# Ledger of designs, part 105: designed miniproteins, single chains, continued (4)

Each design is a single chain, and the fold is of that chain. pLDDT is the mean over its residues in the fold that is shown.

## One batch from the design tools (miniprotein)

Design m15645
Fold by ESMFold2-Fast:
Order: C-alpha cells, then sequence, then structure tokens
Structure m15645 (fold): chain A 81 residues (1-81)
C-alpha cells in the first residue's frame, strides 16, 4: 500500500512544472507548520490543490498523520528541484 502510494505521488510530482513543484513545496511546508488544510488549499493553483487533496486521502487510507505524509512529499519534491 505505501509503495503504491509513493508511486502515485511521484508520478503526480513528475507531471508538474518546476514552478508548480516550488508552489507545492511551499504548501507542504505550510501544512507542517500547522496551517489549516482548507486555508492552504484555498491559496494554491488547481494542480497543487489536486495533489494536496490526494495527499490527504492517502494519509487517511494509510492511517498516517498528514504532516508525516507531507514530509515524505517534501523529500520527493526537493529531489526534483
Amino acid sequence: KLDKAKEILEKAINSMTPEQQRELLEALRRLIAGEPFEDVLARMSPEVRGFLTLLGIIAEELGLPLDEVARYAIEMVEKKL
């Protein structure tokens, strides 16, 4: 399950432009800093919002804290930038 989730997230990140990847990185950092999920979503482009929504679904399905899954996503994005 976790390996499949990582595959899905990595594929989504790889489909983003560098500008979208930088926006995603900022959004993920805001989530880790404790900003409400809905407030972060409201400020993001459709592509980044879609990714964050997917991230939330994956966190819920795997029973992991959202901030933990967000930290994994940060590592993935940083490797592409």
Scores: mean pLDDT 80

Design m15646
Fold by ESMFold2-Fast:
Structure m15646 (fold): chain A 99 residues (1-99)
Amino acid sequence: APELSKKALELANSNIQESDDLRAETARLQETIEAVKRARTVEEAIAIAREHGFEISARTIEEVLELLRKRLEELRERGRKLGDEMFSKFDALVDEALS
């Protein structure tokens, strides 16, 4: 059905945008983590994180790194769930097409 093709295209476009956003945030976060590893003070580490768009409150460089790594784990989890959701949505569209 023409409607099914339109739904598939809209789903693909939505997932491409979310994937692009996740890739951009992941790249920025990885760059931020690398920069923070070179920081000599917690104030410098916090400033680097803020410059890259991450609002962080921490008392040590290690705490800044832990918060950034937790954010990276959350992004990886979102990416995994987005992949699982995409697969499930395409599986449902195939079932609808075969009905």
Scores: mean pLDDT 74

Design m15647
Fold by ESMFold2-Fast:
Structure m15647 (fold): chain A 65 residues (1-65)
Amino acid sequence: PIDEEAVEEALIRMMSAVLRIAARNTPDPEVAKIYLEGAERVAKAKSVEEAMKIMRETEKRVEEL
């Protein structure tokens, strides 16, 4: 229902915002690009579970640099 959906939407927005903040605070343009791409993908996620998966993939991409 709408109440649970509102909480999920807020969590997804928060996760996307965290990645955007990380992108703004990194001096490395390649890392910034990965965080921004991750933030956009998280913002389009249909569930918290999908958003969490995208966040883990984004962190892995940064670690593999």
Scores: mean pLDDT 83

Design m15648
Fold by ESMFold2-Fast:
Structure m15648 (fold): chain A 56 residues (1-56)
Amino acid sequence: SGLGTRLLRHDAGLSDAEIAELRRLLAAGDWAGAQAIADRHGVSLEGVRTALALDA
């Protein structure tokens, strides 16, 4: 789909590398690592998870 990736890039300002790292961290259950990236960009971890779920 790519919609979630597009929202994270355009609305949250995440790079493709950061989006890929978020997917990796969430798949591994590294909530602390995922939260750190989300906090750096001022977005909620729940919002990130919802956006990534749109691409599943």
Scores: mean pLDDT 82

Design m15649
Fold by ESMFold2-Fast:
Structure m15649 (fold): chain A 99 residues (1-99)
Amino acid sequence: SSKTSTESTTPAGIKGKFESDDVAGKSKGILTSEKTGLKLEVTVEVGDGTLKITLNLYDKEGNLLKSVEYEAGSDPKELEEANKKALEELEEFIKKLIE
């Protein structure tokens, strides 16, 4: 099937929900901290030779605290740099969810 959805909760109180749509070239992940109420939303979109990664951090009330977006064309160097920056920012956001 073109669509997949998965949900899990870790013993540390991090709830994850992940959705993908292979036909639309879009996937979305949401990580929520039960301790802090912070929510991290990760969206990855692939289409027309472009990769777009969006990271949004929300507080428990649903207010957007930080938003970062990385976009790369089909150039391998741009794709590697976009992936690296997105992973580094994701690591920083996860640290905020744990603390």
Scores: mean pLDDT 72

Design m15650
Fold by ESMFold2-Fast:
Structure m15650 (fold): chain A 53 residues (1-53)
Amino acid sequence: MIRDVQAMVDAARAGDLEGFRRAMERLGLDPSQAESAFRLVRRRVAEGAQPLT
């Protein structure tokens, strides 16, 4: 789980929407939300904030 979340963050940092979407699918998340989630994660990473869960 944590490694898959890290893969999503790494994909977001790299601007890799396809990698992000695939990581979401492996986590069992809805890939149709990938674009919105990708933008949110990229913004959080740019602000130096860690995902809070």
Scores: mean pLDDT 72

Design m15651
Fold by ESMFold2-Fast:
Structure m15651 (fold): chain A 79 residues (1-79)
Amino acid sequence: TKEYIEKLKEILSKEKNEEVKEAIKEAIEELEKDPSRALEVAEKLFKVGKKYGNKELVELAIEIGIDIGMELIKSYVLG
């Protein structure tokens, strides 16, 4: 969880799109408050990253999803 928050902060520091920045900030706050929501956070980050072409955010969302056993996200990437 802490490692994902650090990676999200790094992506946030490089991002220029305000909508993506807002989504990343919300994700960081949600993970800090309740790590059990990591699956839902990863799904939201994946959708935002795909919409705005942020490959680092998409890759991090997949990594989080894999680490917590998110089979659904894998199916979307492979299809």
Scores: mean pLDDT 77

Design m15652
Fold by ESMFold2-Fast:
Structure m15652 (fold): chain A 73 residues (1-73)
Amino acid sequence: REELLSLSPVERAVLAYLYHKQPEWVSEEEIAKALGLSRATVRRALDRLVEKGYVIKEDGKYRLTEKGLEIAK
Protein backbone atom coordinates (compact mmCIF):
# COMPACT_ATOMS: atom_id res chain seq x y z
CA ARG A 1 0.00 0.00 0.00
CA GLU A 2 1.14 3.53 -0.83
CA GLU A 3 0.77 4.77 2.75
CA LEU A 4 2.98 1.99 4.14
CA LEU A 5 5.72 2.82 1.61
CA SER A 6 5.75 6.45 2.86
CA LEU A 7 6.37 5.34 6.48
CA SER A 8 9.74 4.73 8.16
CA PRO A 9 10.63 1.15 9.21
CA VAL A 10 10.01 2.10 12.87
CA GLU A 11 6.58 3.59 12.03
CA ARG A 12 5.63 0.39 10.14
CA ALA A 13 6.80 -1.80 13.04
CA VAL A 14 4.74 0.24 15.52
CA LEU A 15 1.64 -0.01 13.27
CA ALA A 16 2.08 -3.79 12.89
CA TYR A 17 2.42 -4.23 16.67
CA LEU A 18 -0.67 -2.11 17.41
CA TYR A 19 -2.60 -4.02 14.73
CA HIS A 20 -1.74 -7.32 16.46
CA LYS A 21 -2.84 -5.84 19.84
CA GLN A 22 -6.24 -4.51 18.60
CA PRO A 23 -8.47 -3.50 20.30
CA GLU A 24 -6.13 -2.98 23.30
CA TRP A 25 -4.78 0.41 24.40
CA VAL A 26 -0.99 0.01 24.48
CA SER A 27 1.60 2.07 26.36
CA GLU A 28 4.75 3.52 24.79
CA GLU A 29 6.79 1.34 27.19
CA GLU A 30 5.06 -1.88 26.02
CA ILE A 31 5.76 -1.01 22.36
CA ALA A 32 9.41 -0.13 23.09
CA LYS A 33 9.94 -3.40 25.02
CA ALA A 34 8.19 -5.52 22.37
CA LEU A 35 10.17 -4.00 19.48
CA GLY A 36 13.53 -3.73 21.30
CA LEU A 37 13.62 0.04 20.75
CA SER A 38 14.18 3.02 23.05
CA ARG A 39 11.11 4.85 24.39
CA ALA A 40 12.35 8.03 22.64
CA THR A 41 12.45 6.25 19.25
CA VAL A 42 8.95 4.81 19.77
CA ARG A 43 7.60 8.18 20.97
CA ARG A 44 8.84 9.93 17.79
CA ALA A 45 7.20 7.25 15.61
CA LEU A 46 3.94 7.44 17.63
CA ASP A 47 3.87 11.26 17.39
CA ARG A 48 4.21 11.04 13.59
CA LEU A 49 1.53 8.33 13.34
CA VAL A 50 -0.89 10.43 15.45
CA GLU A 51 -0.14 13.45 13.20
CA LYS A 52 -0.94 11.31 10.12
CA GLY A 53 -4.21 10.06 11.70
CA TYR A 54 -3.19 6.38 11.91
CA VAL A 55 -2.94 6.26 15.72
CA ILE A 56 -4.97 7.86 18.52
CA LYS A 57 -3.60 8.73 21.99
CA GLU A 58 -5.82 8.66 25.11
CA ASP A 59 -4.70 8.67 28.76
CA GLY A 60 -1.03 8.05 27.79
CA LYS A 61 -1.91 4.98 25.70
CA TYR A 62 -2.17 4.33 21.96
CA ARG A 63 -4.48 2.47 19.57
CA LEU A 64 -5.02 2.36 15.80
CA THR A 65 -7.67 4.56 14.21
CA GLU A 66 -9.94 3.08 11.50
CA LYS A 67 -7.52 4.58 8.93
CA GLY A 68 -4.58 2.96 10.75
CA LEU A 69 -6.30 -0.46 10.67
CA GLU A 70 -6.74 -0.20 6.89
CA ILE A 71 -3.03 0.47 6.19
CA ALA A 72 -1.59 -1.84 8.91
CA LYS A 73 -3.07 -5.01 7.32
Scores: mean pLDDT 81

Design m15653
Fold by ESMFold2-Fast:
Parts: C-alpha cells; structure tokens; sequence
Structure m15653 (fold): chain A 68 residues (1-68)
C-alpha cells in the first residue's frame, strides 16, 4: 500500500540519518515530512496508524543511538 511504502522509506531515511550522526532536528524534519505525506496520501485513519508506527520507530532509534 502507499502507506506501507511511505513508512518503509521514512524509516530507512531516519535510520540512515542516525547512523550518519545527524542532529535531532534533522531527524525530526524527516519524521514531520513523512507524517505530512501520509496525511496527503491515505485516509486519516491510515495516516494516524502509520504515524504512530513512525513515532514508535523514531523513539526506538533515539534509544539505540543513546546506547552507543
């Protein structure tokens, strides 16, 4: 689905940023862009669910980066 593809792409971009040592502001910008694209692409219900998955993934990435 378009939501699944967008979530996968946004997750890949966020992981690459964390691996490259990018700022939290840069990570937030990619996350916010992903949420905005979801809101334009899929139903509000699908966007909400996919947004929650992205928020959870972002939190996991930040926790992983801090454990280094």
Amino acid sequence: SPAEELVARTREEMRALVAAGASEAELQAVFDRGLAELARTVSPEEAARAGEELARFRAELLAEARAR
Scores: mean pLDDT 83

Design m15654
Fold by ESMFold2-Fast:
Structure m15654 (fold): chain A 80 residues (1-80)
Amino acid sequence: SPQDLIAEARRLLREGRFEEAARVALRAAMQAMSQVTDRNTILQVIGLILRGIGDMLEGRYEEAARSFIEAAELALNSLK
């Protein structure tokens, strides 16, 4: 589930495994976004994902992971 992937990404961040955390967090964000129907929320989630991808291209994996986790949590909160 996206929630399980967020938990794993946070664990990897605590372990200093930033590149792995970013990959897992991106997967969480993509899975969570697939469940969202609200257009405004989708646009905000996409913005966070694009920020994270930019950070990954610059080698800023910790920042990327944090952006992807924020994207996933924003998407999941919209479903409540």
Scores: mean pLDDT 89

Design m15655
Fold by ESMFold2-Fast:
Structure m15655 (fold): chain A 76 residues (1-76)
Amino acid sequence: MDEEMEKEFEELVKIGKEKASEKEIEEAKEKIRKSQDLPEEEVEELAYAGLGAKYRVPEALAEARARGEEIGPAAA
């Protein structure tokens, strides 16, 4: 089993839950639903993990904060 991958995933989900806004979560969930046939629970976990990964990168967080706006990465 990929123990390190599972631990990384859990850390990313935690970061996503702390940093992401409700709007960002909904947008991420919609994107995942369209590309993958997964249950709602899995979609939610992947959405938080993806957002957590983006917030883990200081540059991505700095860009969002510099604008003073709660804008998540949409399509691109």
Scores: mean pLDDT 68

Design m15656
Fold by ESMFold2-Fast:
Structure m15656 (fold): chain A 98 residues (1-98)
Amino acid sequence: APSPVELFRATVLMSAVVMSLIMLENKPDNEQARAQAKLDLEYVLENIDFLIAVMTREQLQRLADTLKRLIEVAEKNGYKDMAKIAQEILERVEAALA
């Protein structure tokens, strides 16, 4: 079972994805907000194996749904780099759900 510290770290990583989506939906023209969201997603990708090991199937499914929405918003706004990072995270999450 994950430790309390591991659960807290996983919550921070999941929150980073959700906050990236919120920032892109509400402030797509904000360069600083985009730069922060990209860094947050890169950090999630770097820690994806840890996140997959700690999360439940239900949490992984919610993360997949959030990432799909994030990819749609990023592509609609032309943020191809962010869409690519989110797609790489999604592929790892979907592989864990299979």
Scores: mean pLDDT 87

Design m15657
Fold by ESMFold2-Fast:
Structure m15657 (fold): chain A 77 residues (1-77)
Amino acid sequence: VKNITPTSATVGETVTVTWDAEKDGKYTVIVDNEKFPAEVKDGKGSVDVPATTAGTHKVYVVDENGNISEEVDFTVT
């Protein structure tokens, strides 16, 4: 998993988080302690994440085997 984007949003917006993955299938996006189930198709994953709380949040992607991506900081203003 790589290229998790975007890394910023405005509070109250819904942001489509996208990433590149080497394998299609089931993935989960973690924003702090909240889980967003997602699917990768054609090497691209996407999921809609509501930017509910202002501040800096940690985002990473977990594959169906529990492997964790790099963490990125996600800033909501």
Scores: mean pLDDT 77

Design m15658
Fold by ESMFold2-Fast:
Structure m15658 (fold): chain A 73 residues (1-73)
Amino acid sequence: SIEEELKRMIEGLEKAIAEADKWSPVQARVAIAEAEEAIRFAEENLEKYPELAKKLIETARRVIEAAEEVLAR
């Protein structure tokens, strides 16, 4: 279901953030791409699942911020 996919994506991105200090620049760029894809999926489902979609967008933005920290090193 879409609800289960949104929850799965949120959990996956939260786990990724926990390991962000270990990311290489290549892994950081991949994380940004995955986060951007997650934001697109969340925006498509914002009307039906507003709370989960907003949580996914917030979590994905945190991934992008963490990745930008890695790339600034």
Scores: mean pLDDT 88

Design m15659
Fold by ESMFold2-Fast:
Structure m15659 (fold): chain A 64 residues (1-64)
Amino acid sequence: SLEEKLRHLELLLGSTEGVIELVEWMGKKTGDYELAQKLIDKLEEKKKELEKEIEKVRKQIEEE
């Protein structure tokens, strides 16, 4: 269902945010800020895609 899809996307968004925090921590510990920033940039792009998909699913639920 669309509501189940929404819940899964919200969980995936939260997981993506957690991974960003982990990568930031790893960058600080290793001093490899360039690699950390590259990974964060990819994760932030994924986060934006998830937020857009969540918005689309919410609109679909409201229209039914």
Scores: mean pLDDT 84

Design m15660
Fold by ESMFold2-Fast:
Structure m15660 (fold): chain A 107 residues (1-107)
Amino acid sequence: SAASRQLLRQVVALQIQIAGLYFSLQIEKDESKLKKEKEQLAQFLNEVLSQVLNALPGDSEIEGLVTQVKNKMKDLLASKDKKEALKILDEIQKLVSQIVQRFEQKA
C-alpha cells in the first residue's frame, strides 16, 4: 500500500540518520553537539517505531525488536564513552535492519 511504502521510506531515513550519528561520533569533538544529535535521533526513532507498531499490530516479533531498539537507545543516551556509543549504535542499526526485513515480509 501507499502507507506501507511511506513508512518504509521513514525507516530508511532512520537508518540514514543512524549512519550520520555513527560518522559524527568518529569526527565531532563537541560533546554538547553529540548529545543533541543523540537526542534528535531518539525522538525520530520513537516516532518511526510507533508508526511501525501501528502498522503491524499484534506482531510479537516486531514488538520484541522495537523494545530492544528502544532499550538500546536509552543505553546510547546514557553512554559517556565514544567506543561504547559506537557499539550500541551498530547494534541499533542491525535491529532496525531486522525490522525492515520483517516489514517487507508482511507488506
Scores: mean pLDDT 86

Design m15661
Fold by ESMFold2-Fast:
Structure m15661 (fold): chain A 68 residues (1-68)
Amino acid sequence: PELAVPEELLSEEQRRRVEEARREHERAMEELRKSKTTEEVARAAGRVIRAIGDIVDVELETRRRLEG
């Protein structure tokens, strides 16, 4: 997942959160590709969605900080 705001606008904590979310997304995508059952697909897809959500949260926090 790509970050819509420039990395330079992120705090060090936010950069670490984005990096961790990207790694989690990669792991979840690999798990999704290896999934053989509907239940495994659902679990892996849920992790992909959560990782994307973590990045979106950082983007929203950054936008609010810049607008405040």
Scores: mean pLDDT 80

Design m15662
Fold by ESMFold2-Fast:
Structure m15662 (fold): chain A 81 residues (1-81)
Amino acid sequence: MSEEDLQKEIDEAFKRMAIAVTPEEYRDRLIELLKKVSVSEAMILVMHEDEGKSQKEIAEMLGISQATVSRRIRRARKKVA
């Protein structure tokens, strides 16, 4: 109900959705990344690095800007390295 509760629900929904929409063959990779990066960063890394999707395709799939995808890839790679 509060702004903090709403953010927690959004994060949990994103985790559930990320697992559900990720192909089974990349699921273990997604779970491993979730230990180090946020849900959106983990999804974007799997889509870009494992599935071979372009930043534009990922932006369209997630409903975000290509610039946001690019930033999240850079941040996620920094955290995973």
Scores: mean pLDDT 74

Design m15663
Fold by ESMFold2-Fast:
Structure m15663 (fold): chain A 108 residues (1-108)
Amino acid sequence: SEELKEVIRKIAEKLGISEETAERVYQQVSKIKSVKDLAKLLYETKSDKERALLFAGWIAKKVLEGDENVVEDAEKLYLYGYFQGLNPVALSRALDVAAEVLGIELKR
């Protein structure tokens, strides 16, 4: 949880998102158990930047939990985010920043 908090903070900083918003997103992401939980949070969130950070934070959580399949399914996750009404530019940037912070390569 401490590592996830720091990763989300670094992603937020690179995206120009406030520390206060990063902390809120960390609390929300830490409680996500399924893709359905993520979809609900994305629907309830009105800011494109905050939605992008929620999506990137979810990917970070799965990577830190050792879910290697999320990296392989990044293209599906990108399309899923698009269908949830995420701004494509904001989503693309957030995923690129998440990959950089995590030291991984995401398929897009």
Scores: mean pLDDT 76

Design m15664
Fold by ESMFold2-Fast:
Structure m15664 (fold): chain A 64 residues (1-64)
Amino acid sequence: TDLEVLRRAAERTARETGLSQEEADILAAAALGLQPEKGAEVVARRPEVLAVFQRHAGEAALAA
């Protein structure tokens, strides 16, 4: 499912950027249009997070 792909991308992003599991879950939810304000807060604290997440999500989408 799209959620599973985004969740895996968020977990890889968290491992790479030092986000917590809670922040990874928020990032995945925000990518689906859920909790966009909380997702924006996570990205604002670590600007590199958005680029890393988009890279992992894009790779997963192309592989699927």
Scores: mean pLDDT 75

Design m15665
Fold by ESMFold2-Fast:
Structure m15665 (fold): chain A 87 residues (1-87)
Amino acid sequence: EFLEELRKKAKEAAEKYKPILEAKYTPEAIKKLIESTIEFVELLLELGRLTEEEAEIVKEAAKEGGWEAGLEVLGEIEKRREEEREK
């Protein structure tokens, strides 16, 4: 269902951004960008804005595709919550 769709979006985002990330940044810079993204996701989990499963999926996308992949998956979660509030 939603979590399965989110995992699919996470893989798509990671595959999309991984070659861009590797072309633009050094391995050291990539590691720091991923660490910063994970810290941000953990903060959102602590604030109750993400479930544990959603946070795990976003972190998996970020580990493979970096900041942009993580943010794209977060955008899908926020879009879903907005749709739920409208209905």
Scores: mean pLDDT 79

Design m15666
Fold by ESMFold2-Fast:
Parts: C-alpha cells; sequence; structure tokens
Structure m15666 (fold): chain A 62 residues (1-62)
C-alpha cells in the first residue's frame, strides 16, 4: 500500500510539472490556447484528478 501511494505521488508530480509547463508557455490563459493544447491541458488535469482521488482512497484505507 505505501509503495503504491508513493508511485501515485510520483505520477502526480510528473503531471503537475507538465501542467505548470503548459500553463507557463500559454500565459495568455486557457481560452487563448489552440484546440490541441487545450485538449492536452484538460486531459492532464483529468488524469491528475483521478490520481489524487486514488491517493485519497488508499490513505483512507490505511
Amino acid sequence: MKEEIEKLIEKADELSREIVALGRAHADGYARMDPATRARYQALLAELKEIDEKIKKLENEL
């Protein structure tokens, strides 16, 4: 369980870095991103949210 949580945290950190990098590259804001970048940004946010929910579930089982 602890190792599984650690792996999820590492994945969340990776996704967070990608989200921050995309946000910095497109400082004009979400609405001004091209459709492909916007879709990628939404996909990364959704994946991060899913991982955060998995971590929370595992922590509640401990």
Scores: mean pLDDT 75

Design m15667
Fold by ESMFold2-Fast:
Formats: C-alpha cells, sequence, structure tokens
Structure m15667 (fold): chain A 97 residues (1-97)
C-alpha cells in the first residue's frame, strides 16, 4: 500500500511535468518536445521500477540519468521547461529517502 501511494505520487508529478513541458516546448520545437517526453516517460518508468524491484538503487540511478538527459535537452530550447524538469527531479528524489 505504501509503495502504491508513492507510485501514484510519481505518476501524478510526472504527468503534470510532462504536460507543462510539452506545452512550453510545443511552441519552440515539436522534435525537442517529443524527445523530452520520451526521456521523461523512460525516467518515470525507471523510478516506478525502483519502488517495486530488488535492484531499486540501479533503477533509481537510471531514472536520474534520464531526467538529467531531459533537463539538458529542454535547456537547449527553454530554460522554463528545464526548470520544471529540475523540480520534478527534486520531488521524485524525496520519495526515495
Amino acid sequence: EEKKEKAEKIKEAAREAILKVGEILSKVSEEVKDEANDLLAAATAYYLSALYHEDSEEYFKLGKEYLEKAIELAEKASKEAAEIVRELEKKLEELFE
């Protein structure tokens, strides 16, 4: 149940970030928006895996790597979009303390 509550928080935070980043990046570049969405979706999947799998530390590191890739990509198009992804990273990291 506790893992389920954390999973719902991860999904909601990621969904909000993906929507906001997508709205901002769609005004700049559809290609960058699509790539950022793919990276954010992959990061979300890895953070969810970190909750349920025994190799939680490995999945957590993969999630962080994909968020960092999304930040780097977003920063090239919009500092505002990159900041939204940075805030998502902070929220997700808080769930794994």
Scores: mean pLDDT 84

Design m15668
Fold by ESMFold2-Fast:
Structure m15668 (fold): chain A 77 residues (1-77)
Amino acid sequence: STLERIRRLVEEMKESDEQSALLLLGEIRDIILELTDKEELQKALELLKELLAAETDPRVIAQIEGIIAEVEAKLAE
């Protein structure tokens, strides 16, 4: 499923350097923003918030926060 793919990319980020993590976040963002089902968007948002809570790199945090804002805007229509 698309949510399984997102989870695999999130796990890959945990073992990645900053540059690779930022590239993986770009891929995660593209996948999430193509979702049209609000329930799947909400589950993806929850995964992003869990990722944000575990992250310590300021650049990666800023990118995750940006993606969260875009997903929240899409959920609000």
Scores: mean pLDDT 83

Design m15669
Fold by ESMFold2-Fast:
Structure m15669 (fold): chain A 80 residues (1-80)
Amino acid sequence: EEKEKALQRLDKGYEEAKKEASTIKNPELREQVLAEIDAIYEDAKARIEKETDPKKIESIVQLALDAMRFIVEKAKEKEK
């Protein structure tokens, strides 16, 4: 059940990050950020599916969520 909860949190964070990234005004930057978000999501999802330690699963989710938020915030700051 830890994997299911972790994947649910990851999916929610992924959707939120993509929604935020879609507001980036520069099309090239938007495309780059969306690609980075997709890469983080796919990597984290694959790692969670192979992991059995609940603490490691939680770390994978948290790191992925933080990474996706960071790249979106960095991109938005670049547009100011």
Scores: mean pLDDT 84

Design m15670
Fold by ESMFold2-Fast:
Structure m15670 (fold): chain A 69 residues (1-69)
Amino acid sequence: SKLDELRKKYVELQKELDKTIAEANAALQRYLATGDPADKARYDALVDKIVELTKEMEKLSEEIEKLRA
């Protein structure tokens, strides 16, 4: 069903979010050790990805709730 498809997509986004958070934490530690602008840029890009994934998950959550109503 459409509801099952949306729930599956939500689970996949949650996995991607968890992975991206781990990568962002590693990138932050690298930047703190090096002070290299390239390491900061990598960290900043991962933070931006976390924001976008969170926003997509919020939209999916709203769609799931609307289908349950």
Scores: mean pLDDT 88

Design m15671
Fold by ESMFold2-Fast:
Structure m15671 (fold): chain A 61 residues (1-61)
Amino acid sequence: TVSLAEMAEEAEYGLSHTDDPENLEGLREVLEELLAAADDPEVRARLQRLIEQTEEKLAAV
């Protein structure tokens, strides 16, 4: 079983290792779904930061 916090870590790893727009779009989708499912304020804040970073990378492409 993978926790939402662990899935956020995997998404952060993916974000740090890709600049491909298609991969970034997929990461954004996953992060938005995780945010919708997350109840923990700390996890939600982390996911929101990752979404912002993904959007910044997409805007830079």
Scores: mean pLDDT 79

Design m15672
Fold by ESMFold2-Fast:
Structure m15672 (fold): chain A 103 residues (1-103)
Amino acid sequence: MLLKAHPELLKLTEEASREVVRALRAIEAGDGEALREEGEELRELVRRLLETGRRLGQEEEARLLAEIVLSLLEMVLGIAKIAGEPLAPLLEEYVEEIRELIE
């Protein structure tokens, strides 16, 4: 599936993965406003990824790429929970919202 993914889907996935890194930095900084901003951008990128997949007839590829993004975000959440980060519950809300988008 991934080897057949359109470059537009791969680009959106790359952008989403960078937002996951920014979310981690916001958590490390204790910046709840930055985390909300990154979470909203990430949710919108995942929505665009899934919609682009539908438009291109690559729904399966888009869903798999979205699941990879979700897995990266869940890894960040796991690290935040182990570290005792106060913003872990806020990140968990975005993980749940993104999971709902993916079905």
Scores: mean pLDDT 87

Design m15673
Fold by ESMFold2-Fast:
Structure m15673 (fold): chain A 61 residues (1-61)
Amino acid sequence: SALEAQYKAVKAQIEALVQQLQDAYAGRLTLSPQEQQQLVAQIQQLAAQYAALQKQIDAQK
């Protein structure tokens, strides 16, 4: 379904951004404090979207 496809896509985006943040903290990626804040904000927005999609999928069962 379209919802399941979106759910998987959002999960993949979250995982990629979390990996970037972890790489920055480990010194493998150089990010400014502003870029780090933007990355955290994006992760939070996607996590909220992921939770909303999960509720929609569960409601259809």
Scores: mean pLDDT 84

Design m15674
Fold by ESMFold2-Fast:
Structure m15674 (fold): chain A 86 residues (1-86)
Amino acid sequence: SAEAEALAAARTILATLERALELAKTDPEEAIRYLEERRPELDEALAVIGRAYPTMSEAAQAELDAILARIAEVQREIAALVDEAA
């Protein structure tokens, strides 16, 4: 289903960013390269979310919004580690 695909896509993005965060703690430059290499996969995952979102139930949108909020938190943590290393 579109809802299941969007939630799976969001979880894939989150897992990728959580891995990048782990890398950033020891080598921020490796974290940047890791994310750059995965940009096409992340862009496709975001496209899946965008296509599905307006067709999803309110409950599924709420679950997706929670995952997206966690994605934003992880992105902020990575950015802080990269900035600290600069």
Scores: mean pLDDT 89

Design m15675
Fold by ESMFold2-Fast:
Order: structure tokens, then sequence, then C-alpha cells
Structure m15675 (fold): chain A 69 residues (1-69)
């Protein structure tokens, strides 16, 4: 799955507003803390999650893009 640095930054801001960013910096890096926050957010909003923990599939990515606008 493809995320631009800008999309990651916007998602980090959104996760921070909702309390899922775990105090991580808004740096646009796709790391374990970002993946953890995304998975927790996805579970809270009943989004499609990948087979493996922390995997973002196409359906989850589409839903995440909905939060940017």
Amino acid sequence: MKFSKEEIIELQKYLKDLGFNHGAPIDGVYDETFRKGVIEFARAFNLVVGEDDGVINEEMWKKLKEFLN
C-alpha cells in the first residue's frame, strides 16, 4: 500500500486529535507507532484490517483517505 509523506502527516494529525497517536511526533514516517495508531483507529471505526497486525490493505487505505478531506 502506498502513502505519501504528506498523507502520513495528515493521518498523524488526525490520529493525534482522536488520541490514537500515542504522543508520537508528526514526522511523516511510516513506522511501528504509526501502524499501531492506525490499527487502533481502524478497530474503533470498524474499518477493514489486513491479515497481519499492522498491515494496511486497499480498503483501509481508501477509508483513511476519507478522513483527510
Scores: mean pLDDT 66

Design m15676
Fold by ESMFold2-Fast:
Structure m15676 (fold): chain A 70 residues (1-70)
Amino acid sequence: MVKVGVIALNLETNERIKLPEELKKKYEEEALALQKEKKEKTFVLRKEEEVVNEKGEKVKALIITVVVEE
């Protein structure tokens, strides 16, 4: 069984950003593909990317995706 979770942090404020479901799904799929390639039981993907926040503003965010195979 594989579990996946995504957290996004605003790099200027260190506040958690709520990602749109489509963007969250994109990060989950990318991390799952990389975890399968590396064959690791626990995999963490860290990315710094510009995302559009809820107000339509471009924000530099730290995206952390964790995959755990049980």
Scores: mean pLDDT 77

Design m15677
Fold by ESMFold2-Fast:
Structure m15677 (fold): chain A 68 residues (1-68)
Amino acid sequence: SMEEQKKVIEKINKMLEEAKKEKDPKKALDLVQQAGSLAHQAKLSQEDKSKVMKKLQEVIDEIMKRID
């Protein structure tokens, strides 16, 4: 259970890093959406969920700044 949660968090973090490097804002937002869905499906602790959601919002903000 704990090991499974750790792997999900690692996958979410990888998807968010890929989203930050994606030049197409639509594809970047699709990656963020997938990461967010994984975070909601995974029964994460409130602490881990807060950290993931904060990073997710930071990535969204970065992507949105690239939209003219």
Scores: mean pLDDT 82

Design m15678
Fold by ESMFold2-Fast:
Structure m15678 (fold): chain A 72 residues (1-72)
Amino acid sequence: DALLAQGQALISEALKKINEAMEKTNFDALNSREELEKVLKEAGYSEKEIEEVIDKLREGGRLIREADAAAR
């Protein structure tokens, strides 16, 4: 499924950037969008780059849900 693969790729790319930011800021876990934005900002990401990561998470999740719904 192309939609599922695309959604998974977006989520994976966003998670890679989040993991790198968490390593730089010594965060063990993220429990909110506010913590996510703070960690990315402290890691040196610009406001635009932070928006890109959040957009990838939203769009990736949406594509995965659409693919899942279509398979049922």
Scores: mean pLDDT 77

Design m15679
Fold by ESMFold2-Fast:
Structure m15679 (fold): chain A 78 residues (1-78)
Amino acid sequence: GVEKTYDLIVKEVAKILTEQVSKGKVDRQEITDKLAKIVIEKLRKGEMSIEDLEYIIEHRLTDDGIVDALRRAIEEVK
């Protein structure tokens, strides 16, 4: 469902950010690239759906970097 997919995205972003902070640097491009790879894996495992991601992109997200990462993941799985 959309809420479960959204929660998974938030959780993965939080994990990546925490790892970056622990290393003493934050790189927005590395965060979005890692997010795209994780979302691709979750799509392939059936833990996320393309339909739920498209809904989240249209209605729930305003961050251009995260939106781009999710769109790249969808395109690679198609």
Scores: mean pLDDT 82

Design m15680
Fold by ESMFold2-Fast:
Structure m15680 (fold): chain A 80 residues (1-80)
Amino acid sequence: EVKLVSAQTALALSLIGAAVQAELRGDSETAELALEAAKAVASDIEKAKEYVEKAIEALEKVDSGEAEGVRSLKEKLEEL
């Protein structure tokens, strides 16, 4: 069980990463699709939110404009 949940979490995190990359490229449609896939795989919505928030925090240290774009993904995730 724990091992399976970890695998699902890793997959969800990878999909969230793909969504972030798509958003940074300006491909919001692909970002939304990747985020929806991450939600479907994630075992816990709160954990998915945490991963997105950490990505935003990391981007704020490098490029505040890109971090702002990624915040839109967090809002979409919160609509669940």
Scores: mean pLDDT 63

